Designed miniproteins, single chains, continued (4). Designs and how they scored, part 43

Each design is a single chain, and the fold is of that chain. pLDDT is the mean over its residues in the fold that is shown.

## One batch from the design tools (miniprotein)

Design m13472
Fold by ESMFold2-Fast:
Structure m13472 (fold): chain A 69 residues (1-69)
Amino acid sequence: SREEALKKVAEMLKKYAGLSEEKALKSAEAMTKLSEAGQRTVVAELKKYGGMSEEEAEELLRLLLEAQK
């Protein structure tokens, strides 16, 4: 569901961006409103600075797509 996908995105943002739960959920929702190129840019930043793996980055992009439905 959209809610479950958003919650999982928020958990990843808490882990890799160090956000609070409230800010992570708000950021997760904002990310669903970005273009695909915008989403890929943010995910690349989380890989570079947050230590996110390639597999985790692919899962994040998949969850963002799910959350848009």
Scores: mean pLDDT 83

Design m13473
Fold by ESMFold2-Fast:
Structure m13473 (fold): chain A 74 residues (1-74)
Amino acid sequence: MEEGAKEAGEAARRALERVLSSGKSLSVSVGGAIAAIGEAIDAALKNGIPISVGLEGAKEALTEAVEAVKEAAK
């Protein structure tokens, strides 16, 4: 379901924001954010979201989060 996929992506983005907001170094924040995003995606898949739909939503959120981290590094 699109709503479920969006929620999974939003959860991943929130996890990334929490890591970045903790004031940790960018390198540590990136590693932690990737791990948190992976966990959020796994949780979404456990809820029976079709993998194709879940991956699309998660991919968009991941791309946006990674871009935000890269911009912060500049």
Scores: mean pLDDT 59

Design m13474
Fold by ESMFold2-Fast:
Structure m13474 (fold): chain A 62 residues (1-62)
Amino acid sequence: MEKEKRAKAIYIYLHTDKSDEEIAKELGIPVEEVREIKARFDAGQLTKEEAQEIIKIYKKEN
């Protein structure tokens, strides 16, 4: 559940031009968490679980 929301935040960040606040509202998480997720992704600091969920989403889309 938690890991899926983080993966979805990254997916939305990459797929759309939505603001941090829009992503937070859509996923029901704090905007501070969205910013942290984006910063870690941009720095290449993904957890194993986050990477797995992102791959799962991308595979489902493609």
Scores: mean pLDDT 72

Design m13475
Fold by ESMFold2-Fast:
Structure m13475 (fold): chain A 119 residues (1-119)
Amino acid sequence: NEEEKKKRINEFLEFLVSDNEDAINFRNHFKKVVLAASNGDEGALNLLIHLVQELSGTDNLTEEQKNNVKKVIQELKSIILSPNAKNTDFVLLIAKLGEASKSPLLADVAKAKYEELLK
């Protein structure tokens, strides 16, 4: 159900940018996972793959989709380590993960939310 998937993605993205303690802790953990994956930590890479699978409603990514996620990790690292990085940039990370994993619904919903948050 595409409508139900869109709702779950939007609820997660709204959580991801919120100011509550759980969201702050999640963003800090997400940042650590991206940094570890960028240094070759396979466990951290698998956490990012599981996040994409959960958000896209897909049980398993293909090997090609997993390899594409691995390739964008350096770009995600550059975004979160930018001196101008904002909480809204975590939505951009989800959009890039969605594009890399060939998850068009996840990519499109996250891109739309990111553009909305920049206004």
Scores: mean pLDDT 86

Design m13476
Fold by ESMFold2-Fast:
Structure m13476 (fold): chain A 66 residues (1-66)
Amino acid sequence: SEFEEVLARMRTSSAEQAARLLAELVEKHKIPLSRLQAALDEAATETSDLHERLVLALERLAEEYE
C-alpha cells in the first residue's frame, strides 16, 4: 500500500523529511486536517520525540483510511 511505502520512507528519513512526506500523503488522500491533528495529539501522549510522533500519526491514519 502507499501508506506502508510512505511509513517505510519516514522511518529512514529525518524528522523534517518525515513531516513533508506525511503532509504530501494527507493532501493527496484528502484527509481532513482535523483527523491529522487528532492523530498527532494522540501520538503526543505516547512520545515527546517529533519523528516518532509523525510515524505514529501516520500508522493511526493508515488504520482509518486503508
Scores: mean pLDDT 83

Design m13477
Fold by ESMFold2-Fast:
Structure m13477 (fold): chain A 68 residues (1-68)
Amino acid sequence: AKFEVQVPESDSAKLLQLLAEKFPSAQVKESDSKPGLFHVTVLESDSEALMKALREHFPSAKIVEIEP
């Protein structure tokens, strides 16, 4: 599953740390054109857990699933 995640620029380091610690298999690509915008690719089995963690830890984040 692939997600587009927009966080405040100040939360970028916190997002990367969360992904590295809880989703070590995730592929993360930062947008060069928009601060705080990330594309996150996870295993399909991890997609629900990722959405839950992002909503819990980043309530201001905009999250869009772009590929199932």
Scores: mean pLDDT 79

Design m13478
Fold by ESMFold2-Fast:
Structure m13478 (fold): chain A 87 residues (1-87)
Amino acid sequence: MPSVEEIIEEAVERLKKAKTVEEVIEVVKEFLESLKDASAEELEAAVQRFGRAAKPYLDKLPEEDQKKVEDVLLSEFLRILAAQEAA
């Protein structure tokens, strides 16, 4: 199984190659899905690290697209936490 650091590095590398906001959103969703079985603390730490590493690439997007990516990240993060609590 890849480490959390490897998952973050792979997501950032895919983000560098993304050409559209839809591709960026897909990277974010796949990143969080890879961490669905992680503890809430590990998931939160990974999201914070990914956000810092991804910031230079996200800042290249239009303001409206940056907000869409942030909204997706928050929604998917909360969905995974809720699914863990429901199980």
Scores: mean pLDDT 79

Design m13479
Fold by ESMFold2-Fast:
Structure m13479 (fold): chain A 69 residues (1-69)
Amino acid sequence: GVDYAAFRVRVAPEDFPLVEEIARRHGGRAFRLSPTEVLVLVPAENAEGLRADMDAAGFEYEFLGLLPP
């Protein structure tokens, strides 16, 4: 297995599908935690690409850590 990188992303509720698409592009998944918060999990090696796409989209995000395989 590989480590996963976990991120908390703050978004407007209508932007959840975009966050989900970005996560999927990097081999990950997005999970709604609240109307304005999304948990994103991606393989750790894809975390830099995820950050770049989140930055390009203007989303605020917090790195929560690496999850063991």
Scores: mean pLDDT 84

Design m13480
Fold by ESMFold2-Fast:
Structure m13480 (fold): chain A 87 residues (1-87)
Amino acid sequence: SALREEVEKRLAELEEEVRAETDEERKVQLILRTYEEVARLTYENNDEELLDEAEFRVLALAYEHLSDAAFQALREGMGAISRELKA
């Protein structure tokens, strides 16, 4: 679907940006920005399966590239974004 292609493109671009970034705080900002964009797109289209898949991929990328403390902060940020989109 066009939605899946857009989500896949944004996640691929995020992976490249995170791999190129050396500042951990900026990695967190990049991941949260892309997560918000993807979560909004999937939520607006009522595609919960694609949202779950995107969240898994975001968390896997974060786990590979972030410290434990930064990963925890990211998970809290993702939770806040998810709550705001559902409000």
Scores: mean pLDDT 88

Design m13481
Fold by ESMFold2-Fast:
Structure m13481 (fold): chain A 64 residues (1-64)
Amino acid sequence: DPRLEEIARLLVEAVPELSLEEARQRVLNALAGNEVTQRVALADLRKVSEKAAKLLEEILAERA
């Protein structure tokens, strides 16, 4: 899903200390997580990039 790469890219732009691979792993962990993990991941993303949070929310809604 090209939105996963966009989320990772937005995370690296907002938090340059993160590598692209670390950003990808964070997104994958959120998708594999339970409802609580997904809510925490979305809240954390909103603090750094509202666009990244919106993209993740859309992917999670499509997979629900």
Scores: mean pLDDT 80

Design m13482
Fold by ESMFold2-Fast:
Structure m13482 (fold): chain A 94 residues (1-94)
Amino acid sequence: SVEEKAEELAKEIIELTKEFIKLYKESKDKGSDEIVEIAAKLNVKLEEYNKVSKKSLGEYLSKEDALELQKLAIEVGKLAAEEIEKKAKELREK
């Protein structure tokens, strides 16, 4: 069902969010290929979630993780927005 797909996507987004936050904090290069790839995966999964669910991801993410994700997404976007979008486009075409 659509609801089951939304829950599965939410779980994937939660795990990717935790990995993104951890990788960003541990990485010396904040615009590295690894950070770009996980950011692109998050972008694609968020788009898929928004097509199948009207519920806020804030119901599945802690407030602290949601705020951290927003902050880090802005910072990584300043460094590598074009690279992230290019990688996201490749992921959408598969």
Scores: mean pLDDT 79

Design m13483
Fold by ESMFold2-Fast:
Structure m13483 (fold): chain A 80 residues (1-80)
Amino acid sequence: SRAELEELFRKNREKIKEIALSDKASQHTLNLIASLAVLLEDQDLLELVLKKAKERNLKVEIVPLSVGEAEAVLTYLLSL
């Protein structure tokens, strides 16, 4: 559910930020974090990802996510 997704994200937001700030984060990883931030309406995380991508000369592609797709994305990111 969206509420379970939001709770899992809230508990792991700092880890997701650390992944986004890492110079080892791939363009694909940054795309996933930006897309997740858009779904969850986390403007601060979105701005952080866009700024980091610009600093690294990477293009961010934001893809609309369903709740189920976002749950899979978050699970993947937490496995990094």
Scores: mean pLDDT 88

Design m13484
Fold by ESMFold2-Fast:
Structure m13484 (fold): chain A 55 residues (1-55)
Amino acid sequence: SKEEIEAEFSKEVLAVRDRFLARAANATPEQRQALLAEYKKEVEEVFSKYDEKLK
């Protein structure tokens, strides 16, 4: 259902956020820059995936 897809989307977005925060907590500035780039790509991928599903 749409409700299940919305719940899954929220869960995936929160998982990406939590993963980034955990990795960034003790990262060097160089590692943090790489992690931020990865985070942006993962967020865009999740949004693209669910944009199609939630139409």
Scores: mean pLDDT 82

Design m13485
Fold by ESMFold2-Fast:
Order: C-alpha cells, then sequence, then structure tokens
Structure m13485 (fold): chain A 98 residues (1-98)
C-alpha cells in the first residue's frame, strides 16, 4: 500500500506541475482528491490485470478509470479533470518539439 501511495504522489506532483505550466490552478483539496482517486485507480488497474495506472492506461482503458470513479463518487474532482490533466502533461512534453 505505501509503495502505491508514494508512486501516486509522485505522479500527481508531476501532473500538478504540468497543469501549473498550462495555467490550470489546483487547490490543496483538489490535490488530495486527485491523489486518493489515483491510488484507487491504481489498485483497481492491478486487480484488472494491469501492472500500474499510467497516462497511457488512462487513455487506452478509460473503462477502468470510469469504473473506479463509480467506486469513489464522493471525489470532488470529476474524472474529466483527471483525464484533462494527463493530456495536459503530455501536451507540455510534445509542444517543445514542435
Amino acid sequence: MDEVVEAAKKRVDELVEAAKKAGIEISEEAYQSILDHRITMRTGAKKAGLDSLSRDVVVEHPEVVFEMSRAAPESSVPISVLVGLELSALAAKIEPEL
């Protein structure tokens, strides 16, 4: 569990940094909600036979992310925002190459 939490924190920190560069403001409450949701999605992805929940898994397997969002309906951050942050992080990596 602790390893999953640490990996989720590192990934969420990367997403928040990318979002900040893209002009998206993330509150501390939203950060905690994203972190909790990422931990839930990662454990769900492992149960579904996926090693980890990464940007590629979120994009290629939206059904896993959607099912996990149903398991955590009290999350203050909608799944569309999480997907948007993953896409924003990718765009920030591609834009310097263009």
Scores: mean pLDDT 51

Design m13486
Fold by ESMFold2-Fast:
Structure m13486 (fold): chain A 75 residues (1-75)
Amino acid sequence: MKFFKSLKEAYEAALEAIKKGSEEDQRIVLEAMFQLAMVGDAETAKELYEAAKDKIKDEAVRVTMKQLVERALEA
C-alpha cells in the first residue's frame, strides 16, 4: 500500500498548496499532478486542476496542469 499512500499524500499536499499559492506551492501541485498522470488517475488529476485553475496566477502552470490531465486520460 506504499504507492497508494504516496498518491494520497501528494493529493493532500497539492490541495494545501493550492490554498497557499506561492511559486513553491505551484511546483508541489505540478509534482502531484505528474504522479497522477503517470498512474492514469485522470479523475483525481482533473479534480486538482479544477481546484487550482482559478487560484494559480501563472498561465504556463495552468496550461501544464491541463496537459497533465489529458496525459492521465490517455494512460
Scores: mean pLDDT 74

Design m13487
Fold by ESMFold2-Fast:
Structure m13487 (fold): chain A 72 residues (1-72)
Amino acid sequence: MEKEKEEIEKLKELTPGEFEITHYGDSLTPVSILVALKLFVIGYELSKEWNSATESEEKAYEKAKKVLEAIE
């Protein structure tokens, strides 16, 4: 938790351009990854009602759900 707070503080110090690179590059923080996985899972569960999910999203959803369950 302490390391996660420190990484969030580092993200706040980044300029908009650097923040964008951090989110889309291979330097994603663990906190950013966890938030992205959680939002993806929620988004997928909502989008399945519209029948718009791709095969890639199905596989990613299963993987993300298992990762989130493992953290608990």
Scores: mean pLDDT 59

Design m13488
Fold by ESMFold2-Fast:
Structure m13488 (fold): chain A 82 residues (1-82)
Amino acid sequence: SLEKLLEELKRTYKEDPDVAEALGLIAISVALKSGDYDTAIKIAEAMLEADPDNPVAWRHLAEAYRKKGEFEKADEYEKKAA
């Protein structure tokens, strides 16, 4: 489930942040490609809770909102990736 994935991601950030980043980015990419934009948003938000200065996570968050038609949020988050 998504909830178990987010719990595992948070646990991995405590033990190996680099592995957590890699797993999170793979999971976001899969969710975006499958059209599961809400899942991509939740994963990106969890990654940004651990590391707010992650430009790749901000870019994926912006893309997910853009795909949902929430262009104002997408523009805001894209600026944070710059």
Scores: mean pLDDT 83

Design m13489
Fold by ESMFold2-Fast:
Order: structure tokens, then C-alpha cells, then sequence
Structure m13489 (fold): chain A 56 residues (1-56)
């Protein structure tokens, strides 16, 4: 399990795993826990690539 600290660049949500959705507002800092066995492919990478969140 990896834990990443991220900052929201806009309001939105990400779905990390089935049944696990993280909602955020622009400017919020939060931690994202990623388990490769349960994660949705692209659920974290998509928002990073789209500029919705950034790694700290």
C-alpha cells in the first residue's frame, strides 16, 4: 500500500477502488491510499494527468 499526499487543483472526486470515492474542493490537501489489488486502473493517474490534483 502506497500513501500519496495530494492537493486538489479544482473541485471534483476520484474513485480509487469499488465503493471508495474521495470528494474534494479546490485547495484541499488530502492523502490517497492506493492498494494495487483493489485500485481501479487509472483512478489516480487520470486526475493527475488531467490536472485535477497534484502530488506534494
Amino acid sequence: MEVYRVKALEDGEIRIAPGRVIKFKKGEVFDVEIDPTTMIAGGFEGPLKDGKIELL
Scores: mean pLDDT 77

Design m13490
Fold by ESMFold2-Fast:
Structure m13490 (fold): chain A 107 residues (1-107)
Amino acid sequence: SEKDKVIELVKEIIRLLGDTLQRVADLTDPAEQKAVVDETYDRILELIDKALEYSTDPEVKQALQKVKELLERFREAVEAGAPWDEVLDLYREIMRLLKEIIEKLKK
């Protein structure tokens, strides 16, 4: 079903973001952190865009668009060498929204 497709895409986004954050956390140089984010950024955006195409629920679409906006802010924060607490807060908000999407679609 279209709902199952969105759930699987969101799970993959969660996995890729978690892996990216762990790799970024192990680094102190903003240029190296940016390189790690850049490796997966376009792939995550492609997955979000596919999830948006399969989504018919307005609340799910709104949440996915918010994730896309927050992901851009996350990339910009890492690129700028922002404080780790700012990077982590953006990551936590993205993960919260992605988990809410899965929970809503499983109901």
Scores: mean pLDDT 87

Design m13491
Fold by ESMFold2-Fast:
Structure m13491 (fold): chain A 66 residues (1-66)
Amino acid sequence: AAAAEAAAASQAALDAARETYATKSPLEGFKAYFAAAGLSDRLGDQAGKQTLIEEAKKLAEEYEAA
């Protein structure tokens, strides 16, 4: 089903964004999260998009607190 493929693509993009944040820099990580959210939006996976945005916001708050 197209919805299952969209959800799988969103999850893979989330995992890649997490890795980028951990291994590159916060700025590159945030770029990866927003690029992944854009992909989820194009695929119609609004739940995946929301998850990516909320996680990016949480990480940004933690980064500002450090």
Scores: mean pLDDT 80

Design m13492
Fold by ESMFold2-Fast:
Structure m13492 (fold): chain A 97 residues (1-97)
Amino acid sequence: AAELAAKARAAAEALVEFAKAYKEAKAKLDAGDESALPKYIGATIGAIGAALEAALLAKKAEELGVEEAVKAALEGIEAAEAIDPRIGAVARALLAA
């Protein structure tokens, strides 16, 4: 229970940080700064990975009745969506699958 909640929090925190990095890198690319491309690619891959982990942990926590882990994962997805709707949409799609 406690370990699952800790893993969910870590995945949620990673998702939020990758969402921030994605938003910053995309803003630079949209402004014509091509030097942001490696950061944009890395943040995109990282966000997808963190979103998948958060979604899988949320589903496992729900099956096991670990409310704290479910809450942590869902709050992370909501926070990422508030930062960038595209990252949030990916996380919600993975959660629904």
Scores: mean pLDDT 84

Design m13493
Fold by ESMFold2-Fast:
Structure m13493 (fold): chain A 65 residues (1-65)
Amino acid sequence: SVARQAGERILGIGAGIEHGAVEFEEVDGRLVIRTLSPSPAAQEEARRLARRLSELTGREVEVVE
């Protein structure tokens, strides 16, 4: 999926995933980042990843807890 490919690219360049537990999903052509931790740090990291994914794919990215 596009979400998996974009996630692999970001992980390959060391996007700080170690500071937050996140998963990448694709729903009805939308990219979704799911946080597995309710911590503010995990949410902030997910938002940073969403911005980068949006830039890489040209698509809207949603963050869900």
Scores: mean pLDDT 63

Design m13494
Fold by ESMFold2-Fast:
Structure m13494 (fold): chain A 75 residues (1-75)
Amino acid sequence: KEEEILREAVDEAVRILEEAGDDISAAMVRIFWGIGVISNDLKGAAEQIARYLESLGTEAGKRAAEILRKAIEEA
């Protein structure tokens, strides 16, 4: 199920950021995902989150973005 694949990837991305101590980026990911849910554009939200994470320039952001990119390909 597309929503399930993307939701699991978002949860994993949040976990990676929180474990790295980047609570602000984790909160931003949750906000972007929430907007995607409300607007019924989950794939667009996942794509926006992946771009945001890539823009952080951090190892945690890069790892989280890779998880999202893989999920987008699977969905």
Scores: mean pLDDT 84

Design m13495
Fold by ESMFold2-Fast:
Structure m13495 (fold): chain A 79 residues (1-79)
Amino acid sequence: KLDEYKKKYEQKLKELEKIDPEMAKRMREAAKSGKTLEQQAARFAVEAHKASKDPKSADVARELSEYFAKYIDELQKKS
């Protein structure tokens, strides 16, 4: 389950990278930048919200946000 959600969000990040490499880079950094899973999730949500404002990335940003939330939820269950 955890590995499946991680694989899905990484796949969506690669899709976003093809559309907007700088936006994908910001989202990758946001995912790593918190000291806690809650901080990482919050920072990622901010970048995903910004991505959802751009029509070219809105669909990918929504799916990326969904899979990342599932990944964090599974991590919290094991941590």
Scores: mean pLDDT 75

Design m13496
Fold by ESMFold2-Fast:
Structure m13496 (fold): chain A 101 residues (1-101)
Amino acid sequence: SVVKIKVSRTGRYAALFERVIKHLKEKAKEVGIEVVVEDVGGGDSFIVEYEGKKLVGMEVSPSRGGPRVDGEFLLFPPVESVPEEELAEQIADVVYKELLA
């Protein structure tokens, strides 16, 4: 089984996305799943696909609460509202539960 990640490495969320990928790789390794990362130009793209399940992007939500999935989108609070490392761990946990668990 392979998780495919398409990510923008040059946008405003590049550092956050790299931290999320790190945590996802750690979680995937524990269950024997390979993670393949593709660098895609333009904007703040973060797409994750596993066994026909797909998140097509990440969007900032001003609503209260931590990261969550809404349809095919991962919603997360403004990056200034929580420490980036904590936010990245929470995002990776949500992605893991929706796609890999």
Scores: mean pLDDT 79

Design m13497
Fold by ESMFold2-Fast:
Structure m13497 (fold): chain A 85 residues (1-85)
Amino acid sequence: SRREELLKKLEEFIKNNPEAVKQAQELIDKFNGDVMEAIQEVQLELLKDPNNIEAWKLLAILRYKAGVLDGAVEDYEKALRLEKE
């Protein structure tokens, strides 16, 4: 399915982009391990700049770490759509 293909692409992105994963982990650490507060901070950034591709990718990694796989896939798909514009 498209969801399974996008999840595989997100997992491949995570594997191949250690700096993006590090940025996500640093944000989680800023909130004492609270991944949901880290997610909220990135969501607030995206309200100000909804075309920020790097912020959508960061949100996807954070939701993936939180186990919110459907949300992570949707965030990553949004980043991929913006890259095509």
Scores: mean pLDDT 89

Design m13498
Fold by ESMFold2-Fast:
Structure m13498 (fold): chain A 74 residues (1-74)
Amino acid sequence: MSDDELFQQTAREIAERIEELAKETGADIEELERKALGVLLRQMDAYDAGELSAEEAVAAMRREVERLLEEVRK
């Protein structure tokens, strides 16, 4: 799998997770997507700067997004 394919697959999985949680909790999907986009951009910047590998970047994206979603459930 290319780095681009890995990032695209990860973004898709995150989007699906946000949609599921928004349906379950009634949370604002647009707000969740905006916050998740901030996480994705930050990790992509680190990858582009050579600070993280693609695998490290997607692992960080998943971890930070799950933390965000946990806050919504409270």
Scores: mean pLDDT 80

Design m13499
Fold by ESMFold2-Fast:
Structure m13499 (fold): chain A 84 residues (1-84)
Amino acid sequence: SISSLKIAPKTRKEKIENLDIMIETLKKKLSTATGDKKKRLEQRIKDLEKMKELVEQGKLKEARDLAIRSTSDSLIEIGDSIPP
């Protein structure tokens, strides 16, 4: 189930802008990361870029499903929490 205290972005543009901010934040972290942390950040960036493509295509459920399977940062953006 979805229980988010944040107002979800209403337009495709707003959703894409939020994803762009997340991607840029992770890219900044990637510039100082090494080893396994670098690999994890690269995977997170790939997942967010794929989510952005899905949102641009209007595939919001597929984007949310990817968020659930990837990082907590992606889950926060989509606004999914599991208590019924």
Scores: mean pLDDT 66

Design m13500
Fold by ESMFold2-Fast:
Order: structure tokens, then sequence, then C-alpha cells
Structure m13500 (fold): chain A 89 residues (1-89)
């Protein structure tokens, strides 16, 4: 179980960095095996945030939420924090 969770995180970061849909699908499959409820749109949003793709993140977020100026600011803030973590790897 723990090893699968670590592999899922590896796949998420690789999918975000490469923009690789195959790795994103493998991540979703691992979440399904772990019985973690995951929405494909939410996972695409997270990958876009990790990669700093703000326009893609806003498009995916608009499928989950009504985008207010406050939510758009939160998306940019989250992307900036995740970009700092990505740079540290």
Amino acid sequence: MEEKALRALELLWEAAERGDERLLEEFLELLHELNVPADRTAVRLLAALIAGRLEEAEREASKLFELSPEIREDIRAAAARLAALRAAR
C-alpha cells in the first residue's frame, strides 16, 4: 500500500513535468487500486498546477468550480507554491 502511494506521487510529478497523458492515466489507475476517490478533472488541475500551466489549471478548475477572482488568485498562489517545490527537486 505505502509503495503504491509513493509510486502514484512519482507518476503525478512525472506526468506534470512531461505533460504525459500516459503517466497521468497510470496515476489514476493507482488511485483506483488504493480506493482513493479521484476525479479526472481534479487530477488534471493538480498536474497543471504542479507544472505551472495556469491557463490549463483555470480551464480544469472551471469544470469543478465557478471561477471567482478569489478562486483565480488561489490557483495562481497554489501554482507558485508548487513551482517552488518542483524547483527544489
Scores: mean pLDDT 73

Design m13501
Fold by ESMFold2-Fast:
Parts: structure tokens; C-alpha cells; sequence
Structure m13501 (fold): chain A 100 residues (1-100)
């Protein structure tokens, strides 16, 4: 994928934040309270990161969530990972509009 370096860096930073939010969600004892405390931007990033973990995991035959998180963290700059994330962010925005 031919992506400008600045756009690539922006997507990498967003995906890192989304993954951090997913890890916090997985460790949360009250998932509903945690989600209710998130900003709309954080909800979009967390949802998009979750979609990336599922898609990248499926493409690489990884089904354990912690293993998927590790793989994506090691491959944040991979064109395929960023392509999936960009699409997932758009899907998460549409999802949020329907739910909220």
C-alpha cells in the first residue's frame, strides 16, 4: 500500500491507543461501566482495534486475544494491518451512529 509517512504515523498512533483501550476492556471487571466512561473517539478506536485483532488474527490463524494483541503490536507499521485498521475505523464510526 502506497501510504504517505504522516498518514501512516497517524494510523499507527490511533491503533496503539485502540489496542491499549482493548487491553483495559479485557482486564475490566465491569465492562459496561468502562465502556460508558469512554469518549466517542475512544469507543471508535477501541472498536476499530478489536476489528483489526479479529481480522489480522483470522488471516494469521491466531485466535487467542492476548496472542493477537502481541502480533498486532509487533506489526503496527505493516501495510495490511494499517489498511484493515483504516477500514475498521470507518465501520466503527458507522456502528456508533446506529447504537448511540
Amino acid sequence: MAMEEERKRELVEKLRRGIELVEKLLKSEDTEAFVSSLSEEDIILARAAKLVLIEVGDENNIYDEEEMIKYVREHLEEPRVLEIFEKAEKEAEEWLKEIK
Scores: mean pLDDT 79

Design m13502
Fold by ESMFold2-Fast:
Structure m13502 (fold): chain A 72 residues (1-72)
Amino acid sequence: MPEVTVYVNAGALDAENREEVVEKARRAAEILVEKHPTTKVVVTATEDKELAEEIARAFEEAGVAEVELEFA
């Protein structure tokens, strides 16, 4: 099976929707673990590093095989 890499750009997200974004990330992580257990997730941040860390933690807690943080 081809390995799937998912990129999440935290810097492009609306700050007012932070809680909603983190919740959506948790749901996406559960689906990725079920369908693609070898998926790598890269969370990128240029401005909002805290949001990027929260998203990365949500993916790690869901059991994603590999989670990486990329800061500009």
Scores: mean pLDDT 68

Design m13503
Fold by ESMFold2-Fast:
Structure m13503 (fold): chain A 119 residues (1-119)
Amino acid sequence: EEKILELLERIRKEKDTEKRLELLRELGRLLEEAESLSDEVLREITRTLMEEIFNSKDLDVKVLASGLLLSLLNRATPEQRRLMLDVMEELLEKYVPKSESEKRMLEGFRKFLRELREA
């Protein structure tokens, strides 16, 4: 878990797109190897991936971060999934859309999160 938290900090501070992609791939490997994740680590992973999805200017970073988040949601326990959805909803409430297309995307994402929570 300490290795994951260190990697998340590196991802947040990295300005080079190619290096950020390498760090996200390494995160994916560590998540596949992880037998269990604490609530705090799971919150930090979810927050970091959501920030990459919304704030990154690079499409490859957005796609990879989205894939990692979806993979994590798919293999999460019901309790872990609820925690992840709570973090995602909190971040979406604080996000200010920069365009009409982004506003529509956020509305679609909020509907998707509601459906996942009810499943």
Scores: mean pLDDT 80

Design m13504
Fold by ESMFold2-Fast:
Structure m13504 (fold): chain A 61 residues (1-61)
Amino acid sequence: NAAVERAKQLAIEAAKAFSEGRWDEANRLFLEAYDLLRAVPGVTPAQAAAELVKTFNEALK
């Protein structure tokens, strides 16, 4: 699913921006990822948030 892959990529980009102190960009990228993932049929807003938080935290390692 291309939208799911794109949302995860945006969450990884957000984690990179966050680690570099670019907090406004990190926040924007994470919100863009959230909007994209929650628009996928069958994905609830809560599931989208949980999956992106997981991806974000894994990318910070």
Scores: mean pLDDT 85

Design m13505
Fold by ESMFold2-Fast:
Structure m13505 (fold): chain A 74 residues (1-74)
Amino acid sequence: SKKDQLRQLIDQVVDKFKEQVSKSDSPIDPDKAAQSLRTTLYGLLDTDPQVALEMLTSLASQVDPQIEQQLKSL
């Protein structure tokens, strides 16, 4: 289903975001940042899937252009 595809893409984007935070000199804890982001996107997917898709696409553009392209094709 589209919702299952979006959950898989959320997990991929969140994992890539966590990797970027881990490699940065940011004071943000990568595990906490990833968990917060995943929780937010999963929650939005249930209450406002259009907003979830827009946020996910924006994040994907910063971490993986191929995932961004996949999201735009949905």
Scores: mean pLDDT 82

Design m13506
Fold by ESMFold2-Fast:
Structure m13506 (fold): chain A 62 residues (1-62)
Amino acid sequence: LDEALRAGAEDSVEEGRRLERQGDYGGAARHYRLASETYRSLGRDDEARQLDELSRRAERLA
């Protein structure tokens, strides 16, 4: 349900930030992208857009 999808997206954001701190920018980008797609499917377009931006930034650093 929507709560489970949101929890999964939040976990992906947290994992992305953890990987970013470890210098795994490729891993971070993938997790931010997954979270962005999930928030978009939930109609949370502002959050999805922010996560898409974080994903692109991490991808440039990889």
Scores: mean pLDDT 84

